# Designs tried in a protein design run: designed miniproteins, single chains, continued (5). Part 92

Each design is a single chain, and the fold is of that chain. pLDDT is the mean over its residues in the fold that is shown.

## One batch from the design tools (miniprotein)

Design m19187
Fold by ESMFold2-Fast:
Structure m19187 (fold): chain A 97 residues (1-97)
Amino acid sequence: KPIGKLSIDQLEQKISEKTKELMEDPLMTDEQKQIVLDLYKEAQKNIGEMKKILAKEEKEGTLSDDDRTTLGMKQMQSLLIYQSLETELKKIREQKE
């Protein structure tokens, strides 16, 4: 069974944890909360599409080159979203120091 599903589940978990940490921080402005929510929604959409592609591979036994390219792009986009969430968290931590 492909290891890619575990990697996607781990990425989803990390994004959810960072989003929760940011949303629970009392120093978050309304503008920062909106950015975090928009990033989270984009990440959930990307993760959902990746899971659909992997489910298609398991059912059909193969992925098209287009599906593989899309999966790779969605994984990269989700990683960039995670990095953006980490950047927002660092900004808040710097304000506390």
Scores: mean pLDDT 77

Design m19188
Fold by ESMFold2-Fast:
Structure m19188 (fold): chain A 60 residues (1-60)
Amino acid sequence: MPLRLTEEQVRQLVDDHVRVTERDPGLAPHYIGILRALGRIQPEHRSILDEGIRRIEEIG
């Protein structure tokens, strides 16, 4: 893979982080931080990452 994640990989990453947050809501701030950092590196995927952050915030 190139150094940049594809949209498919970003969607998978979001789904993985939502799933782990559902099992342990106390880790939500940690996962939100990861998705925010990725959005700064790859702003082209920010809309997907921001939606993922919202989903995590609703759980935790």
Scores: mean pLDDT 80

Design m19189
Fold by ESMFold2-Fast:
Structure m19189 (fold): chain A 63 residues (1-63)
Amino acid sequence: MSAGNRVAAEAVAHEVSKLFGVPLEEALRIALEAARQAGDGSAAEAGRASYDALKERYGIPDG
């Protein structure tokens, strides 16, 4: 995973933790795993994959 993709995944995990009160360590683990599984894409694709995985895990609706 590129440094940019890792930063995008971490930013999404921090934002979800802040907005929804989910455990940061668990959110980081899920976000980073989703970004890795998304493969070699852009930071935006990594961030999207991380957010989609966190929505699925915690039942977060689209805003």
Scores: mean pLDDT 78

Design m19190
Fold by ESMFold2-Fast:
Structure m19190 (fold): chain A 73 residues (1-73)
Amino acid sequence: TAAELEELARRLGEAAGLSEEEIEEAVRAAREGLRLGASPEDIRRALRDALTLALQKRGLSAEEARARAEAVA
């Protein structure tokens, strides 16, 4: 489960066009969330929401950004 969330963070970060440093930070945040007792489902939802916001900042509509984030997650 932890490895699956780390891989999801990497895939979502790559889809959003994040740098390698930003991707590793997202991976560390997901790992830390699990350590502090957040559920895998809550972390997955937070990662999708973060990707949706990042895609909107890069010029996608809210609907398109959400659809793309859901397709990757």
Scores: mean pLDDT 74

Design m19191
Fold by ESMFold2-Fast:
Structure m19191 (fold): chain A 74 residues (1-74)
Amino acid sequence: MAEEVLEKAIEFFRNPEKATEWIDGEELVEALEKATPEQREKFLDAVAEATGVSREDVEAGFEGQRELLEKRKQ
């Protein structure tokens, strides 16, 4: 479910050394595509807060990952 993937990603960014699982980039991109605009916004804000990176930079990073996956057909 998209919610579980997004929550796991947020925990990874908050506590990378405590994360027990790596987030697959394809799985994360798919979860973001299936997320509602509200869920996507909350996720981006949470990651920006956890990492200290701007929300715009976080969003651009995930958009770039989506483009790479589309080109590679992963």
Scores: mean pLDDT 70

Design m19192
Fold by ESMFold2-Fast:
Structure m19192 (fold): chain A 114 residues (1-114)
Amino acid sequence: MYDPNEPLPPEAQETLDQAKKLQKQINDLSDQLDKQIALAKQGDQAALKEAQQILAEIEKKTAQLSDLADKFDELSKGNIVGETQASMLYMSSSVSKLYAQKAAEEIKKIEQEL
């Protein structure tokens, strides 16, 4: 029977802290990307180039977040709080991946001079 009050193993907590740091970085980059896409839609070619660079960084960090989610899931197996946090990390990675796909499609439309 699971103890819902059992604390996370120290290694799992460290991995979770790293993942949360990475989530904040992805969120900050996403805010910057949204601004650059809005400027690029108005014909700012420099903003289009910045948007492409920010998107590449988001994709890289999203892959790193997925790797940390896998590591955290392994370290927290059998811990009910850990299983919930792992599910949330996988959800966050999936949302970031979907966001990056939509942003890539928007950038392609801008590149085609709509």
Scores: mean pLDDT 85

Design m19193
Fold by ESMFold2-Fast:
Structure m19193 (fold): chain A 64 residues (1-64)
Amino acid sequence: MIHPSASEEEKEAIEFTALGLRYAAYDLIEWLREQGRLPPLTPAEQRAVEDDRKAKEEYEKLKK
């Protein structure tokens, strides 16, 4: 049985979880590079990572 407590913004919670999983995947990929198991980032990939980092900061601000 689902908890009877107010789930308020269930759809927002689902979207929040999806974003969290996406960022967790990025953290795992970075960890693999630190282990030397993946090649170093190209300049284009570094820019993409910086953009993702900014998006992650916004995500964390949204969680209050």
Scores: mean pLDDT 65

Design m19194
Fold by ESMFold2-Fast:
Structure m19194 (fold): chain A 60 residues (1-60)
Amino acid sequence: MEELLREAAKILKQKGSQLPDEIKDKLYELVKDLPAEKVEEFMIALLEGNIEKALEILKE
């Protein structure tokens, strides 16, 4: 999980919001049961490279 989040954050930082479908699908599987506002906070944390915050959101 943490490795997936680090890879996604790295891609987002280098290539903007264009994630490969494989990584995008894996991320959506992790957040599918979260409310929309939490999914948004999670994506912002990934864009900022804040993996610790992204992991905390997934535990809520």
Scores: mean pLDDT 76

Design m19195
Fold by ESMFold2-Fast:
Structure m19195 (fold): chain A 59 residues (1-59)
Amino acid sequence: MGKEKLEKKEKEAREFLASLTDPSVIEQAKKLQDILLKRGYSEGMATLAAAEFAKNVLK
């Protein structure tokens, strides 16, 4: 059931990123995703990292 847990976290991260309204945070999150994808990380991992970054900026 490891796949189920990862899919849930990825979905929550994608929904969080889609709910962002601050253009500067959105741009920074997209840039981080792009950097991670270029470094060979999966889309899921890049999405999780970008969502975590955005959450930390909005605190």
Scores: mean pLDDT 77

Design m19196
Fold by ESMFold2-Fast:
Structure m19196 (fold): chain A 87 residues (1-87)
Amino acid sequence: DVKEIAEKLKEVLEEAAVRAITTASDEVRAQIEAVVRETIKKIDEATERGDLEEAVKYAKEGARRIGELAGRPDIAEEAIRRIEEIA
């Protein structure tokens, strides 16, 4: 079920963002929150048209951006691993 997978992808992104913002400045927190919002929107749009491959691609891209903004490559790596297990 594409919708069920999309929900799990969004959960992974939100969890990664929570970990990333724990030690982030207010400015970086706002940037991470913006990345999460845009990524969730892209996942929802891909899901609406049944494009699971595109939804997974956007989820991985969002995870990478969150890790990069936080200076935490470990967060990005773990999130991407979980995304690959879901897909």
Scores: mean pLDDT 87

Design m19197
Fold by ESMFold2-Fast:
Structure m19197 (fold): chain A 100 residues (1-100)
Amino acid sequence: VTREELLKRFLEIIDKYVDPRIPLPVVVAILSGRLTDEQIKELAKEAGLPDFTDEDLERIREQVEKVKKALEAFAKELGLDPQETVQRIVDELAERLELV
């Protein structure tokens, strides 16, 4: 499986489980675990969600956990390390989105 195929599948899984109104940078920030709740809310505001609340963040965290589990299952099916594969994809997307 190519890096491009992994990224495509990652985006398809996000689209399946995450509210489509949530910008990709917010989803990737939550998945990365590198940003504080305040930084994530600030990022959401910059991305056009000025009314993003703690309740919204908690709801999206639940959706993101489903994404993470689905990605880990997909990586395992391909014979890859689930945690390392997810972390590698998240790190690449965070870099492309200039989050880290």
Scores: mean pLDDT 79

Design m19198
Fold by ESMFold2-Fast:
Structure m19198 (fold): chain A 62 residues (1-62)
Amino acid sequence: SSELEKLEKELQEVEAKIAALDAQIAAETDPQKKLQLEVERGILMMKRSVLRKEIENLKKQE
């Protein structure tokens, strides 16, 4: 469905952002900047969890 496709695309975008942040965090030597990146990653991790549950629920109804 188009709704499922939209959520799966949003999940892919969120996962790509998390991967990019993980790489930046691993390379970051400034403690303040590293903390800001870790907070942003945490927010995206929660968003990923919500999207995964929404996608799973929709797949059960198809």
Scores: mean pLDDT 88

Design m19199
Fold by ESMFold2-Fast:
Structure m19199 (fold): chain A 82 residues (1-82)
Amino acid sequence: EELEEARKLVEEARRYAREALEALAAGDRARAEELDAKAAEHLKKVMEMIAESEDEELKEEMERLLRELFAELGRLAREIEA
């Protein structure tokens, strides 16, 4: 199911983004950049799925997953005080 695929991509992006924030907090900018790029690649795939979907309900559900992820990452970034 497309929603399940989007959920897996979002979860992988979440993991990479979290590891990137942790690497940044540890002072490892190079690793943070690599992990951030991986997170961005997975998020790009979800955004493409949203753009290609003709199912409005599915689009709204995938957009909600992205909003929840961005809200969580925003809180983590604020906590790190970067």
Scores: mean pLDDT 78

Design m19200
Fold by ESMFold2-Fast:
Structure m19200 (fold): chain A 61 residues (1-61)
Amino acid sequence: MDERIAQLREAAKTLPPEEAKLVEDLIDGARRYRAEGDFDLANKVLDLAEQYVAELQARLA
């Protein structure tokens, strides 16, 4: 999980500020679920963030 968060943060640096903020908000949500012991929801939020980043990078290319 920490590796996925680190990769998402690196990807967010390549995005416009508004989109980068949304990715960071999703990372914060995933960390909150992990802290509560809900690893399934934490991973689903990270999956959503990764999907969102991929879609944005495709649109910006």
Scores: mean pLDDT 81

Design m19201
Fold by ESMFold2-Fast:
Structure m19201 (fold): chain A 81 residues (1-81)
Amino acid sequence: SRSLAEFAREAVEGLRRLVAEDPNSPRAREALITAVEMLADLGVLSPAEAARLIALAHEDTRAGLEALERRVREWLAQLAA
């Protein structure tokens, strides 16, 4: 699916798998940062939200994923309203 909502869900699900396999992997951190940047470019995240999530991903990739998941869930709820 090319819908923005499906893309956001698929990105989060892919990141969950990478972080579950190895939360300390540079690959997991880089994938999370790339997903945040893409979601910001697509208008799901503001530039300020993206900057905060990227900073968190560098400090704690799992916490960064949890914060991104929460924000995507909030955004999806807004679309369904």
Scores: mean pLDDT 84

Design m19202
Fold by ESMFold2-Fast:
Parts: sequence; C-alpha cells; structure tokens
Structure m19202 (fold): chain A 112 residues (1-112)
Amino acid sequence: MIEEKLRELARVLLEDPSKAVEPINEIFDIIKKNATPEIQKLLTKEQFYKALAELLHVVVHGGILGEEPKKSYTITFHPNISVTVEVDPSMTLEERVEKLTEAILKIIEQAK
C-alpha cells in the first residue's frame, strides 16, 4: 500500500537527513501523481520543498527550536493544501514517523 511506502520514506527523512534528497523527490512525485491536473500545475517543487522542510523541522524537534511548545503546528503546502500536526519533544522516533506519514497522507487526500 502507498501508506507503507510513505512510512519507509518518512523513517529515512527522520533517521538520516543526509539521505533526504531522494525520499523528498519520491514523496513529491507520489503527491503529484495523485493530484488533480489543476493542483499539479500550481504545486511547484520550490514551494513543496520549503513547506516540507518546515514540517520536518517541527516533527524532528517536536516543535520550533527556541520557541515555547504549542499544541499543534499548521504547515501550508498550497492555498488549498495544509496539514496540522500535534507533536512534542518527548515523542519517540516511531511516533514521529507515524505523525509525518499521517501528514503526507493528508496532503495526498487534499490534492485529489
């Protein structure tokens, strides 16, 4: 299932950021393939990569470094595509992998 593949990609992104380029490209390709033609035209690689970097920062740190912890964080990938994640610094790697996987699945569902 697509979910298992996304979970594996999320794990690589969270465990080894030095190997992030290929997983990020694969996630973008999966999202684009599942998106409507209109969203495919409007969702640029630059905007996606910027928003995904923000999502990764929030998930990896359980918040924004140097800021007071919030209950949830909202990241906007496109005017019609945003995800809200509930994370904290005490989360395990497995919990962070699940949160990142859920967020990517929500992007795919909103892109339809």
Scores: mean pLDDT 79

Design m19203
Fold by ESMFold2-Fast:
Structure m19203 (fold): chain A 86 residues (1-86)
Amino acid sequence: LAVALNNLGNALYNLGKYAEALTAYQQAQAALVKITDAATREALAPYIIVGIANSLLALGKHDEALALLQQASTAFPNNAGVLNAV
C-alpha cells in the first residue's frame, strides 16, 4: 500500500496536481506504520518525505517543506535523496 500510494503521488506530481500528490504522499506516510519490516520502512520513508516536501514547495509552503527536509536529513543522514533535497 505505501509503495502504491507513493507511486500515485509521483504520478500526480508529474501531472502538476500538487495538492492531490501531497495527499497521496501523506497517505503513503500513514501506511508506513503498518509495515512491520523496519528495513523496508526505513528505505521507503525518505522517498515519501521528499515527495511531501517537493509537493509543499510546489504549493508555495516553503517553510513547512524546509522544516520537514531538515528533520528528515537528521533522521536519514546517509540517504542521498533527502540530503540532495535539503
Scores: mean pLDDT 73

Design m19204
Fold by ESMFold2-Fast:
Structure m19204 (fold): chain A 84 residues (1-84)
Amino acid sequence: MEEEYRKLREEIVERLRERGVENEEYIEEVSEIMAKYRLGLVPRSAIIELETKLGVEMIKAAVNKDEELLEEVRRVMEVIKEFK
């Protein structure tokens, strides 16, 4: 279990970094939730909550004209789609 979790988490972290995600909070939260989901440790509602949270952050970034944050959150959401 721990070995499988570590391997999955490392794969997700690698994909996020390959996509240019630098925000360590997003990397940690997404890699943890997605790895746990793939192992059946959290329900699908955890993914929905994560996507909802990121959607709210995108809206806030757009309102504040933070184009860099908006693009980073979009990249994070694309990685979530790949692993769910």
Scores: mean pLDDT 84

Design m19205
Fold by ESMFold2-Fast:
Structure m19205 (fold): chain A 78 residues (1-78)
Amino acid sequence: TPEERARQLVRDIQQLLRDGMAGRVSIDQLQARADQLDAEWRALAADPRVSPKLKFEAGAALGVLQIYIAVERLVAQR
């Protein structure tokens, strides 16, 4: 269901952040995967069958992931 896809998306975003923080994924790989997950979230955000709460939770998780990537890129530019 769209609700199950949205819950899976939240889990995938949280797992990707954990993998990035643990150094298991490069920053470039993190950005590429984050861009893919953002596209998936935008499609789910347009689906009226997905609850507003779950849309917010997925969007917030993506926001945290993108902030992490931005900070890591700034540190790497030293």
Scores: mean pLDDT 85

Design m19206
Fold by ESMFold2-Fast:
Structure m19206 (fold): chain A 59 residues (1-59)
Amino acid sequence: SSLNATLNHLSQTTSLSDETLQELADDAKGFLRALGLPESLAPQWVTLFAQEVERAQQV
């Protein structure tokens, strides 16, 4: 799925704001670029990052 579609899905299924999800998307792209991996993997990494951030907010 496209990154934009993934961000829209995550905004509906997580407690994270659209701004936070966009920051995670930029972070995922930067991370993939640093590793020399294709940015087409960004939807998968954003999903993982969003899940980790949401879990970290739970005490």
Scores: mean pLDDT 78

Design m19207
Fold by ESMFold2-Fast:
Structure m19207 (fold): chain A 99 residues (1-99)
Amino acid sequence: MPLSEADIDAGIDQLVIGVTKVSLENIVKKDPSEITKDEMLDLSESLRKISDILKKQGKTDASEKLRKLSEEIEKAAKEGDREKFKKYAEESVKLLDEI
């Protein structure tokens, strides 16, 4: 079986992870007052997508941790708790640095 299809899929998956990591790093550098609810919810959705990518790659533990972080970020966004959001966003950066 040719490996080229798996290589292309892996490339797209790594691009999605990289873009989300940059967005996450930029968000954690903002003052809490500058972070919108829409940005928090968009980040939650992006982390869920990466969780699914990690699961496809067999990175089950990282996938499960990231899914939990995405759910906590969504809760913080709905509650308007920018301090909790920032803490979970920073934990997400650390997790993405480990994969």
Scores: mean pLDDT 78

Design m19208
Fold by ESMFold2-Fast:
Structure m19208 (fold): chain A 81 residues (1-81)
Amino acid sequence: MEEVIERVKQLLDELGLSDEERDVAIKATKEAMEKGLTPEEAVIRALQAAADYAIKRGDTEKAQKLMEAIRELVKEITKKR
């Protein structure tokens, strides 16, 4: 779990997210892991939560960047199947 949270923090730092957006993403990561989702799925849920938050605040450019990051992660996971 700790390694997954650190990965999420690194991605959020690279995307230039605020502390509030980071808190939302980390909370989503913990909830996903508690539900028995994989680390990769937890990271995707974190980015989805951050994107939803950005959309609610009207930051469409940030939401678009987050959605693109989600698409790239989903492609990577799907290729490994």
Scores: mean pLDDT 77

Design m19209
Fold by ESMFold2-Fast:
Structure m19209 (fold): chain A 66 residues (1-66)
Amino acid sequence: ATMGQQLLEAVRAGQDDEVRRLVAEKPSLLFEADPATGYPAFQLAIDLGREDIAEILQKAAKDLPE
C-alpha cells in the first residue's frame, strides 16, 4: 500500500482537498494505475462521474513544474 492507494480512495470518496494534497506531495501519483482496475486516478474519477476531481487532477498534471 502506497500513497497511490490513498489517492484512489480519496477519488472514490469525493475528497477534493485530500486529492489536491496527495498529488501536491507526490505528483507521480497522477500516473500510477489502480492494481484492481489498471486505470489511473484520473480515469477512475471520470468513470465515477467525479468531474470536480477529474478537473483537479488535470490541473495538477498541468501545474507540475519539473
Scores: mean pLDDT 76

Design m19210
Fold by ESMFold2-Fast:
Structure m19210 (fold): chain A 89 residues (1-89)
Amino acid sequence: AIDEAAEEAVEAAKAILAGDAEAARRHYQEAVRHLREAAEEAGITVSEDEAEEAVQRAVLAAWSYLDRGKEEEARRAAREIFEEFLRRA
């Protein structure tokens, strides 16, 4: 759920860095799906738009760390953004 969403956000950021728009879109959509699954498991109702905004923030954070060669930190940052999103929802 949340770890899967974070992994997909990191893969979306990697695809953006590689210039692969189709792969980026696919991974972005999978991150949204996994984040919504995590919300359902937690008993939280979130809209698709709210989940998309959280994923966009996670992808941008992951991109920043990947640009500096810090893949593990990218994954952790994405996970932390999703954990905070679910805590506030």
Scores: mean pLDDT 84

Design m19211
Fold by ESMFold2-Fast:
Structure m19211 (fold): chain A 69 residues (1-69)
Amino acid sequence: MDEKLREEARKAALEEGLTDEQTIERVAELTLRGEDPREAAQRLRDLEDEMTRAVAAGDGERAVELGRR
């Protein structure tokens, strides 16, 4: 059961363009804890995009705050 959910989480993460191994693993962990794989992947993708913009703008405190969510 868990391996099937993990495979679906990995597919959802890759479809959202998440290629970092740690981020893909986080999607899998959220899926195993009861989140929908596509919703978890979308949320982490949106968070990564927000953090990338904060870093590009030089707003390190914003990037840290987003990482706490």
Scores: mean pLDDT 75

Design m19212
Fold by ESMFold2-Fast:
Parts: structure tokens; sequence; C-alpha cells
Structure m19212 (fold): chain A 84 residues (1-84)
């Protein structure tokens, strides 16, 4: 997975996570969680510990029923900054 693919997965995760918060749709939340889990695992395998940590923080926010859309957006932004 290259940098462009990683950013695309983060954008997919953000879109689906925010939509899931608005609609309550568990399938849409699941798509966001899978995208982040794939990116976290790939980053760990590549030794990109900071990226993996920031992606894990975003995954925890997506999975947290008390997290706001703004908290999810901020966590995704931090993960993108770690990649860039």
Amino acid sequence: MDKEEAIKLLELAEKNAIEAKETGDEVTRGVAEIALAVLKTTSKKRGEEEVAEKVDEALKKVADPNATPEEIEEAIKKAKEAIK
C-alpha cells in the first residue's frame, strides 16, 4: 500500500464513519472500521508505528458510540498528517 492508497482508505473511512453517525447504519460503520483495520495492519507490517498508532486512535473513535463526528474527523486528520 502506498501513500495515495493509504489516504484513499482514510477518506473512505471518514465518509462512512460520519454517514454512520448521521444514519445509525451499522453496515456503513463496519466499512469504516474495516478500512481503518486494513490500514493499521499494513502500517504495522511496514514498521510505520506512528501511522499505525494514529489509525488505531481513529478506529477507536469510529467504534466509540460517544464519539462526535468532529472527534472522528480530527482523528482521521491526525492519521493523514502522520502519512504525509
Scores: mean pLDDT 82

Design m19213
Fold by ESMFold2-Fast:
Structure m19213 (fold): chain A 95 residues (1-95)
Amino acid sequence: SYLDKIRKILEEYGVPQDFIDVTIQEIEELRKSISDKDEFISKSVETVRDVFLTAEFLRLFTNSIPLTDERRKELEEKLNELSEKVRKVIEDDVS
């Protein structure tokens, strides 16, 4: 299923399982609420981006790691890659 593919992508990007479980549940609720495919893609990508950033900021904060310009650039690159992978899964697998 497309949800299993999204789960694997989030695991690849180091998102904790508890965060992944909540994210998958939210995407399922979005699918029930949104009939327009483009809107569903947009909202699902937004949800995935938000959870990834939340997990990363929590990791940085908990370990007292400063948010440097280099780290910001790395996070932006990962966000763009993650967003494209999730968008493609929904475009390919959801009618």
Scores: mean pLDDT 86

Design m19214
Fold by ESMFold2-Fast:
Structure m19214 (fold): chain A 85 residues (1-85)
Amino acid sequence: SMEEALAEVDRIIEELRRRLAEILETTSDPAEARARIRAAFREAADRVHAIAETLPPADAAEVIGYATRQLEALAAEVQAALAAR
C-alpha cells in the first residue's frame, strides 16, 4: 500500500540521516567523505525506486516525489555542513 511505502521511505531517510552523520563524524578526508556521501544517497535512491516499482504508476509518482523532496533537503543540509568546515 502507499501508506506502507511512505513509512518505508521514512525509515530509509532516517537510516540515511544516521549514515550521513556517521560519515561526517568519522571521515576526515574530504574526497573520501564526498564519495561515501554520494554512495549513501545512491543506495537510498535505489531503495526508493525498488519500492516504487511495486506500486501503481500514480502511487509510485507520489512516493518518488515525497522521497525526492526529503533527499534534496538532506543534500542541502550535508552541503551546508561540508561548507562550514
Scores: mean pLDDT 88

Design m19215
Fold by ESMFold2-Fast:
Structure m19215 (fold): chain A 66 residues (1-66)
Amino acid sequence: FSEEEKRAGEGAGLAAVLLLGPDAPLERAARLGAQYVRSEPKFAHLSEERAYELGLLGARAGKERA
């Protein structure tokens, strides 16, 4: 992933954790983060697997901050 993609994924996953709450399953937060990343036109080219990996990065970071 590019640094821009990683930053977008971390932000999206963190936002997902904040919205769902820290007790939400990691996988659910990662999937929501992936949806946020793919909703951005410049990242719409990412596969579901790639977007999920980015969302997972952010969800993990968000849970550590909870």
Scores: mean pLDDT 75

Design m19216
Fold by ESMFold2-Fast:
Structure m19216 (fold): chain A 93 residues (1-93)
Amino acid sequence: MPKEVAELLMEAGVYILEAAMYYLFSRHADREEAIELLRRAIEAARKAIEYAKKAIELAKKAGDEFGVKEAEKELRAAEEMLRELEEELRELE
């Protein structure tokens, strides 16, 4: 895997972790604070999607089939997290 693809995947992973942390904090917060924390989690999940998509594009240009598969897996995880966070926010609003 090219170093640049690995760096983009690391950034996606950091944003997935950030989204998970905001989600966990939202579960122990008052409704108004939970809504704000879920919005922060959604923003982080969207950033994870952005970095994962960049990693897919770069891996494809490099002919790195392994990097494409890893980036697609990361993209799927970020997209599923976004869906869950948007549903949680909808239930609170």
Scores: mean pLDDT 88

Design m19217
Fold by ESMFold2-Fast:
Structure m19217 (fold): chain A 75 residues (1-75)
Amino acid sequence: SAAEREAEQKRKEAIERELKAIETSLKNNDLLKEALQRQKEKHPEISDELDARLATLDATQKKLQERKEELEKLG
């Protein structure tokens, strides 16, 4: 039916929007990781704290990458 086709189209559009949001988040996380690396060079006294933040970002990127792979299988 027309309603079923509209629902399918909206579902595909929702997947595409989430994929774009994930790609933006991954790019922003890469920029933040670069900024944290520069902070480590300027402030070696807090390198352990910055390493903990980098590890948290790596974990977040892994989850985002896994979600992206799930969405790509659906679209």
Scores: mean pLDDT 87

Design m19218
Fold by ESMFold2-Fast:
Structure m19218 (fold): chain A 70 residues (1-70)
Amino acid sequence: MGFLAASELLEKLQEGEMSVEEMKELLRELADKYSADLRIVRLAIEVALELGKISEATAKAALEAIDELE
């Protein structure tokens, strides 16, 4: 489910900085683990940014990783 994948991703993003390449690997693993739609993960990242739960730089890197996987 995309919400579970998004939750695990956001938890990892709050733990430290990741490169776009590392985010792509994590996103592939989470998509396989949860059968997640990356569109739902993208929406969750945008909402987390709007709520101030992640930095703008972190959100940008994560969205770039998702765009490159689509």
Scores: mean pLDDT 73

Design m19219
Fold by ESMFold2-Fast:
Structure m19219 (fold): chain A 74 residues (1-74)
Amino acid sequence: MSPFEKFVKVAGEILSEETDEANRNAIKRAVHEAAALKDAGASDEEAVKAALEVIRQEASPEVAERFEKKVKEA
């Protein structure tokens, strides 16, 4: 799996378990940002990095740490 594909899979897994609307919206926005960057010609690494910044800024610290751990394992 590419880093982008792995990020999307992790986002889907976390989103399926997330009940907090603010965290759900942050995850959806992060996926949208990553996809938009990929469509604009950015690398997988650039797209995932930007998405993780959205998660860090808009999601809870617990959700941000969970994303960072799972994405690093990709």
Scores: mean pLDDT 82

Design m19220
Fold by ESMFold2-Fast:
Structure m19220 (fold): chain A 106 residues (1-106)
Amino acid sequence: ITDMMLVSGQAIEARNYQMKGDTEKAKKYLTQAVKMALDSGSDDSLESVWRQVAKSQKDKPDDTSLINTMAKVLGLSPGTIRRRVTRTQKRLDEMRKKAAEIRAAN
């Protein structure tokens, strides 16, 4: 049992609004996702938020809106958030490479 699906849904909406340039809605949905993840006590829920922020930063490297929102909600510096996003991006890239190798082997 996990709130991960609900939290992930809110984080996906935040990314979608960021892609549309609706920064205010993107911030609202991301703030809700982070608060829900923290309230659930689920590391998996919070990790799903980090994955969506990492994807958003890769899609729009010059748009810092979601990074700044994460920093504000978690009470951390934007630099700390950027380091976590970079680590999450590396993990996602490693997972994609492993999945591609498995598909190529079969």
Scores: mean pLDDT 78

Design m19221
Fold by ESMFold2-Fast:
Structure m19221 (fold): chain A 78 residues (1-78)
Amino acid sequence: MKELIEQIKEANPSLSEEEAKEIVKGGELLPSLDEELKEELQKLHAEYQAKNEPSLENTIKVALEIARKILEYEEKKK
């Protein structure tokens, strides 16, 4: 976990440690999500990639947005 956080921050130094943790947490939750939500997140990712140039920074930015949507969805279940 910590090594992944370090790699994420190295690729995007403007990212906070909390934001890097959110990305990791979102990734851990991804396999257990409803298929419907997974499809929505895949479409969001595809649209983001179509609008933005492929770069490690943009990949991390979209990963953070996806992770936050996953965490928001989990909160709504409560």
Scores: mean pLDDT 71

Design m19222
Fold by ESMFold2-Fast:
Structure m19222 (fold): chain A 59 residues (1-59)
Amino acid sequence: SRGDSAVQAVVGGAISDAKEFGKEEGLRSAERGAQQLVDAGEITPEQAERAVKLAKEKL
């Protein structure tokens, strides 16, 4: 689904940012990306929370 693709994009971006700038910046990237998608109406707040949780588990 579109929401699942968006969640995966947030997680992937967080992992990339964590490799370059550290785990804390990766987490901030996940939080910002997820919030932007909620604001755009592309994912629900629940999907955003799941994306941030998945990013934390991968970092």
Scores: mean pLDDT 82

